# Ledger of designs, part 1: designed miniproteins, single chains, continued (4)

All scores and structures are predictions.

Each design is a single chain, and the fold is of that chain. pLDDT is the mean over its residues in the fold that is shown.

## One batch from the design tools (miniprotein)

Design m12001
Fold by ESMFold2-Fast:
Structure m12001 (fold): chain A 57 residues (1-57)
Amino acid sequence: DMSDLDALIKEARAAYEAGDFERALELAQRALSLDPNNIEAKTLLDLAQTALERRAA
């Protein structure tokens, strides 16, 4: 469902902006499970992963 995909992407973006990178990663992964070619979901996944790596350093 496109509306479900949009909701996951919006929630992932909100989580990322709030600094909840783990939640952003989970939601982006769920969005990619619905649409593996979704560019926004891939971008959010990469951003959340990078932020988590920087915090772990």
Scores: mean pLDDT 82

Design m12002
Fold by ESMFold2-Fast:
Parts: structure tokens; sequence; C-alpha cells
Structure m12002 (fold): chain A 93 residues (1-93)
């Protein structure tokens, strides 16, 4: 659905940026950016599950959005953007 499409877009952006920064920053930088990317993927999957859960899913989507934002911020600027995209996907579910 729409939440899955949004999560896919976030994953694409985070993956592309992680690859580009990995080349510039080396292994440590790539690992940090990959952490944010994985958080965004997890948020998308949970948002899809929440959508299928009906009204109870809304609370799960909000919790997932907060977790994605926090995990993203910890991963640096690229992770923060991935976390924001994951949070939007979760809330859109």
Amino acid sequence: GAADAAAGGADGRAGAEAAARGEALGDAGAAILAGGYIAAVGAGATAAAAKRGGRGGAATAEATARAALEAGRAAGPAGARAGEAGARAALAA
C-alpha cells in the first residue's frame, strides 16, 4: 500500500546515501549509515503490520515512528533523514 511505497522510497534514499558516504568515510561511516537504513526498513515493516491491525495499529505506528526518528538521529544526518521517512511511513499506515 501507500505506507509500503513510502517505506520503499526511504529505503532507496538511505541505501544510496549510505553507499556514497561509505566510499568517502570508509567502513565506520558506512556502518553508522547502514544502521539508520536498517532502522528505516524496520519502521516500514512495522507500519505495514500496523495498517493491517486496524485501530490498534495507530498506536503501534506512532511508537514505531518515534523509534525510527531516535534510531535515525543516532546514525547521523543520513540516518536522521531515513528515520524521518520511516516515521512518515509509519504514521501514514
Scores: mean pLDDT 55

Design m12003
Fold by ESMFold2-Fast:
Structure m12003 (fold): chain A 88 residues (1-88)
Amino acid sequence: MSEEELQLEIDLALALMGAAAALLDDSPEALRAAGDYYVAAGEYAEKLGELELAIELYRRAAALYEAAGDAEGAAAARARAEELEARL
């Protein structure tokens, strides 16, 4: 494992912990923040070559953005998941 790979794994874990912490609050702001953390986690998983995980993380982000009332964020996250799924 390179320093770059180790840093990406740490960043992925931190993003997932941030999402979990945000989900302790049911406000639309907290749901949107959790969505942002899942997008970040998806991007780190994508850089690690974990494409199936990245797709799942982007789909979770889309669901959280929808729950927060952020239709634009949800559409963007869904589009990214669909783009990666088409490459599998």
Scores: mean pLDDT 86

Design m12004
Fold by ESMFold2-Fast:
Structure m12004 (fold): chain A 64 residues (1-64)
Amino acid sequence: MEELKKEADKLLQEAVEAFNAGDYRRSAELFRKAAELYKKAGDTENAERLQALSDRLEAVARRR
């Protein structure tokens, strides 16, 4: 559980960096992976928030 949260935090950091670089597709993928790890760790609130963000970024990337 602790390792899952640490890995999720790392992916969240990488997702933010990708977003700041304008790479919305990569950012969406990283947020999605972070959400899955938060879900496995039992952090449902963060998982749902990051999943929604990932879905929005993926939609933007696919349209553009």
Scores: mean pLDDT 81

Design m12006
Fold by ESMFold2-Fast:
Structure m12006 (fold): chain A 61 residues (1-61)
Amino acid sequence: SGLEKARKLIEEADKKAEEGNFDEAISLYRQALDAAGDDPLAVSRAIGHLLRVIGLKLEAE
């Protein structure tokens, strides 16, 4: 399902973010948002994680 795909993409994005690979993490979170569709909880989670990683990238800049 799209929700299961979104969950796995968020997990992979979190791993990339932990590695400091922020561009790959952002790409994976964007894919997770697409896979989440109209599910409010999945969309909220993906957006929250994406914004956090963008903030980390700006701080590391």
Scores: mean pLDDT 82

Design m12007
Fold by ESMFold2-Fast:
Structure m12007 (fold): chain A 63 residues (1-63)
Amino acid sequence: MEARERVERLRATYERAKALGNKDLMRQLVEVARSLAKKYRDTDPEVAEELQRLADELEAWLA
């Protein structure tokens, strides 16, 4: 479950970035989440959907 472990690691980093207000890291995480969602779309669609939602939430938080 490599894809799942990457999502959990990304989520942990996301929560830390949010808590610290590190907007540069948050912007980088949006790009990473979008790229991973695209990568996993055909193999792990549930994981891709979770990553897409994380990116959407983070973008909303940045606005």
Scores: mean pLDDT 78

Design m12008
Fold by ESMFold2-Fast:
Structure m12008 (fold): chain A 86 residues (1-86)
Amino acid sequence: LMDQGYQLVVTGLTLFRSSTASDSEKIGEALALLLRGSALTAESQGDLEAARILREAAEEVERAGKEGDATKASQIARDALLEAGE
């Protein structure tokens, strides 16, 4: 679980860095992978509440990206990571 969580975070960061500012859907997908990876890491550490927060945020981030709002997607991801304590 920890190794898989780490790999999802690394994959999400790579996709985020390769995404253009105008590609909100790809930015949303990259941030959702980061959040899901962080959720798996939190779950492996026994923090089920943090894992829940991060999974719910991943769905909202994907939605914001599809709606063309990369700024909203980034804000949701940042707020969720701060709330989860990461």
Scores: mean pLDDT 75

Design m12009
Fold by ESMFold2-Fast:
Structure m12009 (fold): chain A 73 residues (1-73)
Amino acid sequence: MEERKKEEEERRKEFLEKYLPILKQNQGNEEVELEVLKEGLRELAEELRRRGDLESAEAVERGLAEAEEAERA
């Protein structure tokens, strides 16, 4: 159980470190910041599906869908 949460947390850290420079460069432009985050989350979900981690992929996809709906609502 702990091992599963640790793996997910490590993936989130790597993800933030990868996209943090792009977010800093476009600081103050919320549309660009959200678009970069959404694109990265889609890439992550696809990679998880390719590895057979469907549960994590679905969780990422659900979070992305909720974020998109919240932005439009």
Scores: mean pLDDT 68

Design m12010
Fold by ESMFold2-Fast:
Structure m12010 (fold): chain A 110 residues (1-110)
Amino acid sequence: SVEEAIREIARTAAEYLREQGFEDEADWFESRVQRALDLGVATAEVFIQILDSTVDILVDQGHREVALGLLRAVAKKAEELIKKSTDPETIAALQEIKDAVEERIAKLEG
């Protein structure tokens, strides 16, 4: 499902942030995603908005390389889940997330 795919990507993103020593950002990110899931509004668009907010905070605080690593971890996990999914709605949501993340990487690197 879309909700299960978003949970898996969120877990990967939060694990990456914790590995980098950004426990507060990881907790905030997971809390926002979990709230969207609890409210039944965990769409690709909402997930992208939460991720972009987290990236903006990291970049503003001077942690651009951590932000890039976060985006790359999300893109990789989305690609892995696309390959394993047979549900067209889940694939479409994952592709939307992957495309948005790749665009954000290009803007941060450019």
Scores: mean pLDDT 89

Design m12011
Fold by ESMFold2-Fast:
Structure m12011 (fold): chain A 113 residues (1-113)
Amino acid sequence: MKELEEKLELLKKGVEYLNKGKEAFEKGNYEEAIEYYEKAIEYFSKALGENDPLVADALNLLGEAYFKAGEYEKAIEYYEKALKIDPDNEIARKNLAKAYKKLGEYEKAAKVE
């Protein structure tokens, strides 16, 4: 019972940080969004395991925040991590292709589209 309560509290914190990250992202505060998404990923991973779809979704959002911050290599890293968990995530695939195009990696972009 105590272990279930601890897991629910971790999930609650993950959702709280995910929502704070989304709010910061919408305001254009991408560095703040990055910090909150990293915390959300930590809590979701502790609660659900690092291969859970909620972790994949949060990794994609973290990639989007890095992309908006102009950190395209970091964005690629997190989109690839999201796709390793959820290979059928079309949003993450399109985001990965977009990030490769920003780096001039057009052949790599074509391979993921």
Scores: mean pLDDT 89

Design m12012
Fold by ESMFold2-Fast:
Structure m12012 (fold): chain A 68 residues (1-68)
Amino acid sequence: EVEELIDKVLEVLKDNPVAEAFVLIAYGIAKANNDSLEEIKETLKRVLENLRPLYPEEADKALKVIDE
């Protein structure tokens, strides 16, 4: 489920409140738009790729969770 995916991503980012906030905002917007699971995954991947220059380890770990 979409909710299980976001919970796993947030667990990876739990020590990084800035990265967590960006992911939660993107997820909230995608849910409001009634985006599919695949669309939500694609949106979260883009957000995490944009965070990679600041938080490379957390971004890479979260991206791996989404690809599973």
Scores: mean pLDDT 81

Design m12013
Fold by ESMFold2-Fast:
Structure m12013 (fold): chain A 62 residues (1-62)
Amino acid sequence: GALPSDEEVALHREVAARHGAALAAGEITPAEVAQEVRKWLMEKENMVPKTVDGLVVLVPAP
């Protein structure tokens, strides 16, 4: 469902924090964390991956 901006920011931080804890515990790899965060941002914030200066960043979908 649609979330208010403040809740979207809170959700993004929560997802990152949860994955950070799992990464520290050795339950997930950095590559898997990146894929999970990317999927959440694409589904929740309608963002798409774009390569800028060799780095993959997420930008709003057109």
Scores: mean pLDDT 62

Design m12014
Fold by ESMFold2-Fast:
Structure m12014 (fold): chain A 73 residues (1-73)
Amino acid sequence: SLEEAAKEAFDKLIEYLKTHNLFTDEQIDELKAELAKLSPEIQLRIAESEIYTFLGFEGKDISELKEKVLKLR
């Protein structure tokens, strides 16, 4: 399903963020919780993007997510 595809792709992105030590585990968990509130289509789009695109993605539906990421930094 779209939800399953989004979750799988997103889990891969989160693993990448953890391995590069860009955020703490607690910050990653908070980010996952915020992303889970978005539609599966938006989740999949974010997860399929490169890390640069993920942080720079210009979607109104993810503006809060971007701010959350900046706060976690």
Scores: mean pLDDT 59

Design m12015
Fold by ESMFold2-Fast:
Structure m12015 (fold): chain A 66 residues (1-66)
Amino acid sequence: LTPEQKVALALAKAHFEEGRALSVDEIAERVGISRSTAEKAVQNLLERGVAREAAPGEYVFDPAPR
C-alpha cells in the first residue's frame, strides 16, 4: 500500500468503525508515517474528493459525490 492508500484506509476505518474524524497527527500515528507524508496524502485525498475537512484540522472519509 502507498502512504495515500494507507491514509485513505485509516480515514475510512475511523469513519465506519468509530464514527470520528482524524487530525493529521492522529493519521500519522495510526498509519506509522511522518507528519509531512500524512499532510501530503491528506491534501491529495481532499483534492480527489476522497476526504473532506469536517472541522478545522479534522478530516473524514467522504468519497467524491457521483
Scores: mean pLDDT 80

Design m12016
Fold by ESMFold2-Fast:
Structure m12016 (fold): chain A 58 residues (1-58)
Amino acid sequence: MKPSAEERAALVKHAATLLLQGKSDEEAYEDVLKRAKELGISEEWAKEIFELAKQALA
């Protein structure tokens, strides 16, 4: 399912926080994917959200 704007923003912030804490891309992505699944968000949207978080930190 497509995330709401609020859900997307929350997941981007969560992913960015994990990356800033020194978690690997793999660990951060797996955590984001788990949270997305709990919210009914598709894996494709979870990938897009994770890429947005990485771009925000670059």
Scores: mean pLDDT 81

Design m12017
Fold by ESMFold2-Fast:
Structure m12017 (fold): chain A 58 residues (1-58)
Amino acid sequence: GPELERMLRNISKLSGDGLRTALLRLRKEYGVSWEELLAAARRLGDERLAAEIERLAA
């Protein structure tokens, strides 16, 4: 949804451990799956963020 997309935009500049920590916190706080995070990143058209989420989910 729009709120998840906004939060992903705010953390899109992060990489490595910083991005991983932010994504794990987002999952815990909002109950979203890796699949939902990946879908949201793809809706944003942020190919780098989508690739990072896919890598971190593995």
Scores: mean pLDDT 80

Design m12018
Fold by ESMFold2-Fast:
Structure m12018 (fold): chain A 58 residues (1-58)
Amino acid sequence: SEYVEKAIEALKAGDVAEAAAYGSAALGLYPDSEEIWKAGEYFQKGDVEGAIEALEKF
């Protein structure tokens, strides 16, 4: 997914606002994705590496 790829790039760049925007867009397209939901949990905890790993498994 383009939005998942952009969310990963934003997370790697430290752009929290852009990561949240693309992550939300990806979740809107794939609301049943366990990987995107898990990435959201890691992101809320400040675990950027965990969020990236979860999105890369999508």
Scores: mean pLDDT 84

Design m12019
Fold by ESMFold2-Fast:
Structure m12019 (fold): chain A 79 residues (1-79)
Amino acid sequence: AEKYNEEGRRLMAQGKYEEAVELFEKAIEEDPNYAEAWFNLGLTYAFLEKNEEAIEYLKKALELDPNFEEAKKYLEKLE
């Protein structure tokens, strides 16, 4: 799961958001409790201006890790 998450982050840094989504989805498929992958998926959807999906995935990250400060901060900005 971590390898897909890291490759997804690399693609996101290159502006390849649709490809990054595919890798974060693979990370979540391998480990559905991987809060950071849910966070990165949400952040990528925010960059795609799909705020409803972004909020959903960021909330999932916080559900899995209630102390995930970055997910909480992004949710506060999008809501």
Scores: mean pLDDT 82

Design m12020
Fold by ESMFold2-Fast:
Structure m12020 (fold): chain A 65 residues (1-65)
Amino acid sequence: MDREAQIERAVRSAEEIAKKLGLSEEQMQKTIEEVRRRVEALAREGYSETQMIIEAHGIVMEAAQ
């Protein structure tokens, strides 16, 4: 099972949502760094790709407030 591919898909999904929500370039970079850190931690803990995507989306939605 390719955990790196799962992490990259979750991060990419969050990045696309951040773009659609109109986050500034600086906010997007900071938010995506947080997403990557959290998703990598979830992957190490054995969470599914679906859970990683849900968490990633939550972080982006919080940043867009």
Scores: mean pLDDT 83

Design m12021
Fold by ESMFold2-Fast:
Structure m12021 (fold): chain A 57 residues (1-57)
Amino acid sequence: MREELREKALKAAEKMGISREEAEKIFEEVYKETEDLEELARKVEQRLLTKFHEKAA
């Protein structure tokens, strides 16, 4: 498992007020869609940011 990317995603989600459970699901979904680390990081960040904006609106 890409522990470093997963840890960064979970910390980013925590700062955004997104639950650890939701962040883990997003990471798992994106991980199944791509093996490229940069693409994985970008897509996870984008999904977390979208979730944050939806909740903040």
Scores: mean pLDDT 74

Design m12022
Fold by ESMFold2-Fast:
Structure m12022 (fold): chain A 60 residues (1-60)
Amino acid sequence: MVGLYEAIKYFPATSPDELALRPGDLVEVLEVLDDEWVRAQNLETGEVGRVPISYLKKLE
């Protein structure tokens, strides 16, 4: 689901289309790509990319 999330795990971006995450980063999910991946913006860094949804916890 789109909306506001918190990163719960470290995710190193290993390709140009991936979004790097640190635990505690505030992330806005812009689009659900499939069951495993979302397109999101890391609000701490301003970067946009794809990230596994299992690395995110949905906020209210």
Scores: mean pLDDT 83

Design m12023
Fold by ESMFold2-Fast:
Structure m12023 (fold): chain A 69 residues (1-69)
Amino acid sequence: LSLEQQQAIIQEIADKFNIDLADLNAAKEKAFEHPSSANIINGYFKQYSLTKDDRHLKNLHGTLSTYLK
């Protein structure tokens, strides 16, 4: 998944859940410090890009929210 595609999905989460884009990007950076979290997040990015199913977007938001402070 390209960086542009990932940023588009992060923007969708920011808009849908009313979260600041910069905060979501910071949360993503923190999550990617952990290989297990990075693998899960990349899986959700891929599934959402293929299906456009909101379930994957919600799961991605849930995972990223653990890194929001």
Scores: mean pLDDT 83

Design m12025
Fold by ESMFold2-Fast:
Structure m12025 (fold): chain A 57 residues (1-57)
Amino acid sequence: MEATEVLKKRLEEAGIKVGDLELDERFTVEQAEAIAQALKDAGFKEFSGPLRLAEPE
C-alpha cells in the first residue's frame, strides 16, 4: 500500500476529514503511519495539504 493511501486510510478510520492531500513520493508507509497516529493523538478533525520530508535546505 502506498504511503498516501495508508495516510488517508488511517485518518479516515480516526474520523478525520481528509482534504487535498499530497505526499512527497519519498514518504514511506512507516512515516505515513507515524503522521496519522500523531494527528489522531493531537485530536485533529480535518487535515489537508502537501506533506514533505523534513530535509535541510
Scores: mean pLDDT 70

Design m12026
Fold by ESMFold2-Fast:
Structure m12026 (fold): chain A 73 residues (1-73)
Amino acid sequence: LSEEERRREGREAAEAGLALVEEALASEDEQRAILLLVAARVWAAEARNLGDEEGAREVLEAVRRAERELEER
């Protein structure tokens, strides 16, 4: 991958992770929500591997906040 392609893919990975967190919070199915948060963590790891450390951190923070909200339902 070129540096530009890697940067774009890293950002896209972080955006995908954040979208999954939003979907998890909107889910009425607790098991589905948990699986979506696991998938979001995978996307955070991909973003980090592609050099988007800030995006990865944002996704992981969103996951932790969502986990706390789901526990209090």
Scores: mean pLDDT 84

Design m12027
Fold by ESMFold2-Fast:
Structure m12027 (fold): chain A 76 residues (1-76)
Amino acid sequence: MKEELEKDIIASMGIIHLAVLKTIAEKRGDEELAKFADEKIEEVVRLLETAPSVEELKKKVEEILKEANEAFEAAE
């Protein structure tokens, strides 16, 4: 139960971060960046189901958030 709760919190926080980025992209009219954020949300949801441990989920979510942040910083 505790590990499941920790996974849910990690995934939920990642999804919230990505949803905020998607909203920013939509306000900018950047449809490709908004779609990218949606794809990253789906990756986090999939990881919640497939990650064997809290450590692996946290590492993968951090990698996804870093990639998303870099994409947004590179956007015009």
Scores: mean pLDDT 82

Design m12028
Fold by ESMFold2-Fast:
Structure m12028 (fold): chain A 68 residues (1-68)
Amino acid sequence: AAAEKLLVIKSELESDPDISASLVGDNKLTITVKAGPQRLIALALQLMGAYPDLSVTLSGDTLTVSAK
């Protein structure tokens, strides 16, 4: 279930050339953005709203999405 949602998120984000998304195993998605910290924060808020059943964590320049 969570792995399927992470694959959907990865596919959607890969359409943006400023966003890099990598799936770690089947339970964690790591995201980085070339456009700077404000875009990364905006993306974190968007993902938290769209996927409330997933954990979204911002650490430095990296956003991590995983199952709760």
Scores: mean pLDDT 77

Design m12029
Fold by ESMFold2-Fast:
Structure m12029 (fold): chain A 58 residues (1-58)
Amino acid sequence: REALLERAFAALEELMAGPPPADTFAELARRLGISVATARRLFRELLAEGRSWDVPRA
């Protein structure tokens, strides 16, 4: 679980460094080999731990 959170954070940082994909959670799920629902849950856990994903959305 801890390793998944670290991998999710690293993948989100990479996604944030480039142009945002059409579906960020689908891309995160693909990169981590997990479901979209699990990707959304990992994102919520990262936010709860004080890690932010402050990508401006148009």
Scores: mean pLDDT 67

Design m12030
Fold by ESMFold2-Fast:
Structure m12030 (fold): chain A 68 residues (1-68)
Amino acid sequence: GALLKLIGIALRAIGDERIEATLNKDGTLVLTAKEGGLPTLEEIQEEVNKDPELSAELKGNTLTISAV
């Protein structure tokens, strides 16, 4: 389901030390970029938006990923 996809995204994202991941109780994943990490969030947003079950919104240095 969508939750397993979010967990997979979080585990891949934190492989970059510039990214912090928070999985909220509501099943929303929040990724925050430290200095130099924004391009990684932009790449993740592009990949996630190809999945019709997921939505990714980038605001500043924060990417919010939710199930549609």
Scores: mean pLDDT 84

Design m12031
Fold by ESMFold2-Fast:
Parts: C-alpha cells; sequence; structure tokens
Structure m12031 (fold): chain A 86 residues (1-86)
C-alpha cells in the first residue's frame, strides 16, 4: 500500500518530528519520498503494511479531533491524508 501525507501550517517542532518519523520508515525498509514546498510538507511512503496504514489513519483522525483540518482519501492501493494545523 502507498500512503501520501500532506501537512500544512506546521510549527518548526511539528515539522522536525514529522521528518524524524519519515526517517524511521526508511530505516524499516519503506520507500520514502519527502517534498518541502514553503509551509507544505509531503511525505510519500510505499510498501507500507496494513497495520502501519491503520496507525497513520488513526493518527490523522486524532489530529482532527484535536482541531486540525483533516481529509482522508482512499484511491485503490493509495491512501492520501491531508492535515492542516492552521
Amino acid sequence: MKLILTFKNMTPEQKQQLLKEAEEYRKRGAEVTVKEEGDTLTIEIENLSVEQMIGEVLRAIGLGLDGAKVEIKFEGDTVTIEIDFS
């Protein structure tokens, strides 16, 4: 499965934590692509397990409950999650 995570309007501390989490996925053998464009961070993760995918969806839901704007799309084998902290 492929996961595309897009984060907007992060604090510097949130951005550092997200980059650290992306590196942890790389260390576990996932294919990770990181793209930074202004205040937007996009992390694409390929070869994610079902358990890892469920964890990311649950994290996104939790961030939404904490006040972030969250959109989740399921498109075949790809899950796209957009999180806006504004």
Scores: mean pLDDT 84

Design m12032
Fold by ESMFold2-Fast:
Structure m12032 (fold): chain A 62 residues (1-62)
Amino acid sequence: DEDLEKGKEYFEQGKYGEASGYYEKAIEKDPNNSEAWKNLGELYEHLGLTELAKVYYEKAEK
C-alpha cells in the first residue's frame, strides 16, 4: 500500500503529522488494514497519547 509506505517514511523522519495523514488515507481505502491501525497506535504512543493509541490498537485486532 503506497499510502502505508509513505506514512512509514514520514514516521521514520519524525514527521508525525504527515505520517498520520498517510496512515489515515490507507485506512480510508481499506478499513481492514490492521497494519495501518497498528501504525497509528504506535505513532500516538510515541507522542505520549497512550489512551488514544490503545483505541487504534484495538481496531487493529479486528
Scores: mean pLDDT 81

Design m12033
Fold by ESMFold2-Fast:
Structure m12033 (fold): chain A 81 residues (1-81)
Amino acid sequence: MELSEEAERILKAVAQRITDLDAEFAEFDKDGDGTLSYEEAKEFFRHLGVAPSDEQLKEIIDPDGDGTLTFEEFKALLERF
């Protein structure tokens, strides 16, 4: 999947700012099921000091059109950087 240049920069910044991915992800995963909703993901990115647009965030967390981001999908995205 081809991400916009700005979305890629956001993911790289997020990857570099995460100190403990497991702990930080779990803090925003209210249901404990290993998934973040769109709103939870937006707050998570904001916590890390990044402010993606709604379009950029949707491109990052909803590439499959399912509206959710799993921990494994997010980890795989960050491993690219």
Scores: mean pLDDT 72

Design m12034
Fold by ESMFold2-Fast:
Structure m12034 (fold): chain A 98 residues (1-98)
Amino acid sequence: MSREELELETLVALADIQLSIALNIAKRKGAPKEVIDLLEKARDKLAEFVQTRDPEKLKEALNYAKKALDEMVKLGLVSQRERDAVIKLLEEAIKLAE
Protein backbone atom coordinates (compact mmCIF):
# COMPACT_ATOMS: atom_id res chain seq x y z
CA MET A 1 0.00 0.00 0.00
CA SER A 2 1.39 3.43 -0.92
CA ARG A 3 1.75 6.18 1.72
CA GLU A 4 -0.71 8.33 -0.26
CA GLU A 5 -3.27 5.48 -0.43
CA LEU A 6 -2.97 4.83 3.34
CA GLU A 7 -3.30 8.59 4.07
CA LEU A 8 -6.41 8.84 1.84
CA GLU A 9 -8.06 5.81 3.51
CA THR A 10 -7.24 7.27 6.97
CA LEU A 11 -8.74 10.70 6.09
CA VAL A 12 -11.94 9.07 4.74
CA ALA A 13 -12.25 6.87 7.87
CA LEU A 14 -11.72 9.87 10.20
CA ALA A 15 -14.30 11.94 8.27
CA ASP A 16 -16.85 9.09 8.52
CA ILE A 17 -16.23 8.79 12.30
CA GLN A 18 -16.73 12.57 12.74
CA LEU A 19 -19.93 12.51 10.62
CA SER A 20 -21.17 9.54 12.70
CA ILE A 21 -20.59 11.59 15.90
CA ALA A 22 -22.42 14.58 14.35
CA LEU A 23 -25.33 12.31 13.30
CA ASN A 24 -25.62 10.94 16.87
CA ILE A 25 -25.65 14.52 18.27
CA ALA A 26 -28.30 15.56 15.69
CA LYS A 27 -30.56 12.60 16.53
CA ARG A 28 -30.17 12.98 20.34
CA LYS A 29 -30.74 16.76 20.29
CA GLY A 30 -33.73 16.57 17.91
CA ALA A 31 -32.21 18.39 14.92
CA PRO A 32 -34.49 18.92 11.87
CA LYS A 33 -35.04 15.84 9.64
CA GLU A 34 -33.30 17.67 6.75
CA VAL A 35 -30.04 17.92 8.79
CA ILE A 36 -30.17 14.21 9.68
CA ASP A 37 -30.87 13.33 6.01
CA LEU A 38 -27.88 15.45 4.81
CA LEU A 39 -25.52 13.74 7.31
CA GLU A 40 -26.76 10.29 6.22
CA LYS A 41 -26.28 11.28 2.53
CA ALA A 42 -22.73 12.50 3.27
CA ARG A 43 -21.88 9.14 4.90
CA ASP A 44 -23.53 7.22 2.00
CA LYS A 45 -21.30 9.12 -0.47
CA LEU A 46 -18.18 8.23 1.57
CA ALA A 47 -19.26 4.55 1.45
CA GLU A 48 -19.75 4.87 -2.36
CA PHE A 49 -16.21 6.34 -2.62
CA VAL A 50 -14.76 3.31 -0.77
CA GLN A 51 -16.53 1.00 -3.29
CA THR A 52 -15.92 2.99 -6.53
CA ARG A 53 -12.79 5.11 -5.79
CA ASP A 54 -14.57 7.91 -7.71
CA PRO A 55 -13.39 11.36 -6.43
CA GLU A 56 -16.78 12.85 -7.41
CA LYS A 57 -18.30 10.84 -4.52
CA LEU A 58 -15.97 12.67 -2.08
CA LYS A 59 -17.06 16.02 -3.58
CA GLU A 60 -20.73 15.04 -3.12
CA ALA A 61 -19.96 13.97 0.50
CA LEU A 62 -18.27 17.36 1.11
CA ASN A 63 -21.30 19.25 -0.29
CA TYR A 64 -23.78 17.34 1.94
CA ALA A 65 -21.47 17.62 5.00
CA LYS A 66 -21.06 21.42 4.54
CA LYS A 67 -24.85 21.94 4.35
CA ALA A 68 -25.55 19.74 7.39
CA LEU A 69 -22.71 21.06 9.58
CA ASP A 70 -23.47 24.72 8.72
CA GLU A 71 -27.04 24.16 10.00
CA MET A 72 -25.72 22.35 13.11
CA VAL A 73 -23.45 25.35 13.88
CA LYS A 74 -26.49 27.69 13.52
CA LEU A 75 -28.45 25.42 15.91
CA GLY A 76 -25.56 25.42 18.44
CA LEU A 77 -25.13 21.63 18.17
CA VAL A 78 -21.49 21.76 17.00
CA SER A 79 -18.84 24.50 17.06
CA GLN A 80 -17.42 26.25 13.97
CA ARG A 81 -14.07 24.59 14.86
CA GLU A 82 -15.62 21.10 14.83
CA ARG A 83 -17.35 21.86 11.49
CA ASP A 84 -14.08 23.16 9.96
CA ALA A 85 -12.13 20.06 11.13
CA VAL A 86 -14.52 17.69 9.28
CA ILE A 87 -14.49 19.87 6.13
CA LYS A 88 -10.65 19.95 6.17
CA LEU A 89 -10.50 16.11 6.34
CA LEU A 90 -12.79 15.84 3.29
CA GLU A 91 -10.93 18.56 1.33
CA GLU A 92 -7.56 16.84 2.01
CA ALA A 93 -9.07 13.46 0.94
CA ILE A 94 -10.31 15.03 -2.35
CA LYS A 95 -6.80 16.41 -3.10
CA LEU A 96 -5.23 12.95 -2.56
CA ALA A 97 -7.95 11.19 -4.63
CA GLU A 98 -7.47 13.51 -7.65
Scores: mean pLDDT 89

Design m12036
Fold by ESMFold2-Fast:
Structure m12036 (fold): chain A 66 residues (1-66)
Amino acid sequence: SEKDKELQEKMREEARELAEREGLSLAEIEERLRELAREVEEGGGKETEERGRMLAGLAAELRAAE
């Protein structure tokens, strides 16, 4: 669980840096993350599922950071 949090934080920071660099809004990132999460739910391998969980967590964190 600690490792999951660390990875989640790292992805969150990378997402923020990307948003700043490309001028993406948090809303756009959140939308993209939801899209990927849906894809994981409907199909994909175990590694895709794991990635989806991390991205879903990131989306929730971004929403909470309001």
Scores: mean pLDDT 62

Design m12037
Fold by ESMFold2-Fast:
Structure m12037 (fold): chain A 58 residues (1-58)
Amino acid sequence: IKEVEETVKKYEEKLKKIAKENNFDMKKILKEALPILEKEGVSKEVAERTVGYVLEKL
């Protein structure tokens, strides 16, 4: 899961902001965050795990 850890470091700040804006609703956070991460070249699986990992650390 090295790819998830690297993606977390790169996007953690953006994902925390999205999480706060969506009141920590996982479904809403994924809806907003997945397109952003996929557009940056992150696979859907890595993006989903990255969002989950960032939320777990909050």
Scores: mean pLDDT 77

Design m12038
Fold by ESMFold2-Fast:
Structure m12038 (fold): chain A 70 residues (1-70)
Amino acid sequence: SEAEKYYQKGLEYKEKGKYIQAIAYYNKALELDPNFLKALEELLKILESSENPNTKLIEKYRKKIEEIKK
């Protein structure tokens, strides 16, 4: 799917340490499939590893992941 292609592109940028680009591609995947669990989990990992983590945004994505896993 197109969402999966954007997710794979996000992984490619993540492996290169290009986290801003990785986030952009994970967000593109989520625009096409808001319940794309793998993209949400990868996005959350990057957000949690930030030097100054946005705790409100992290909580939002954690809640969404939990809802999808039900």
Scores: mean pLDDT 85

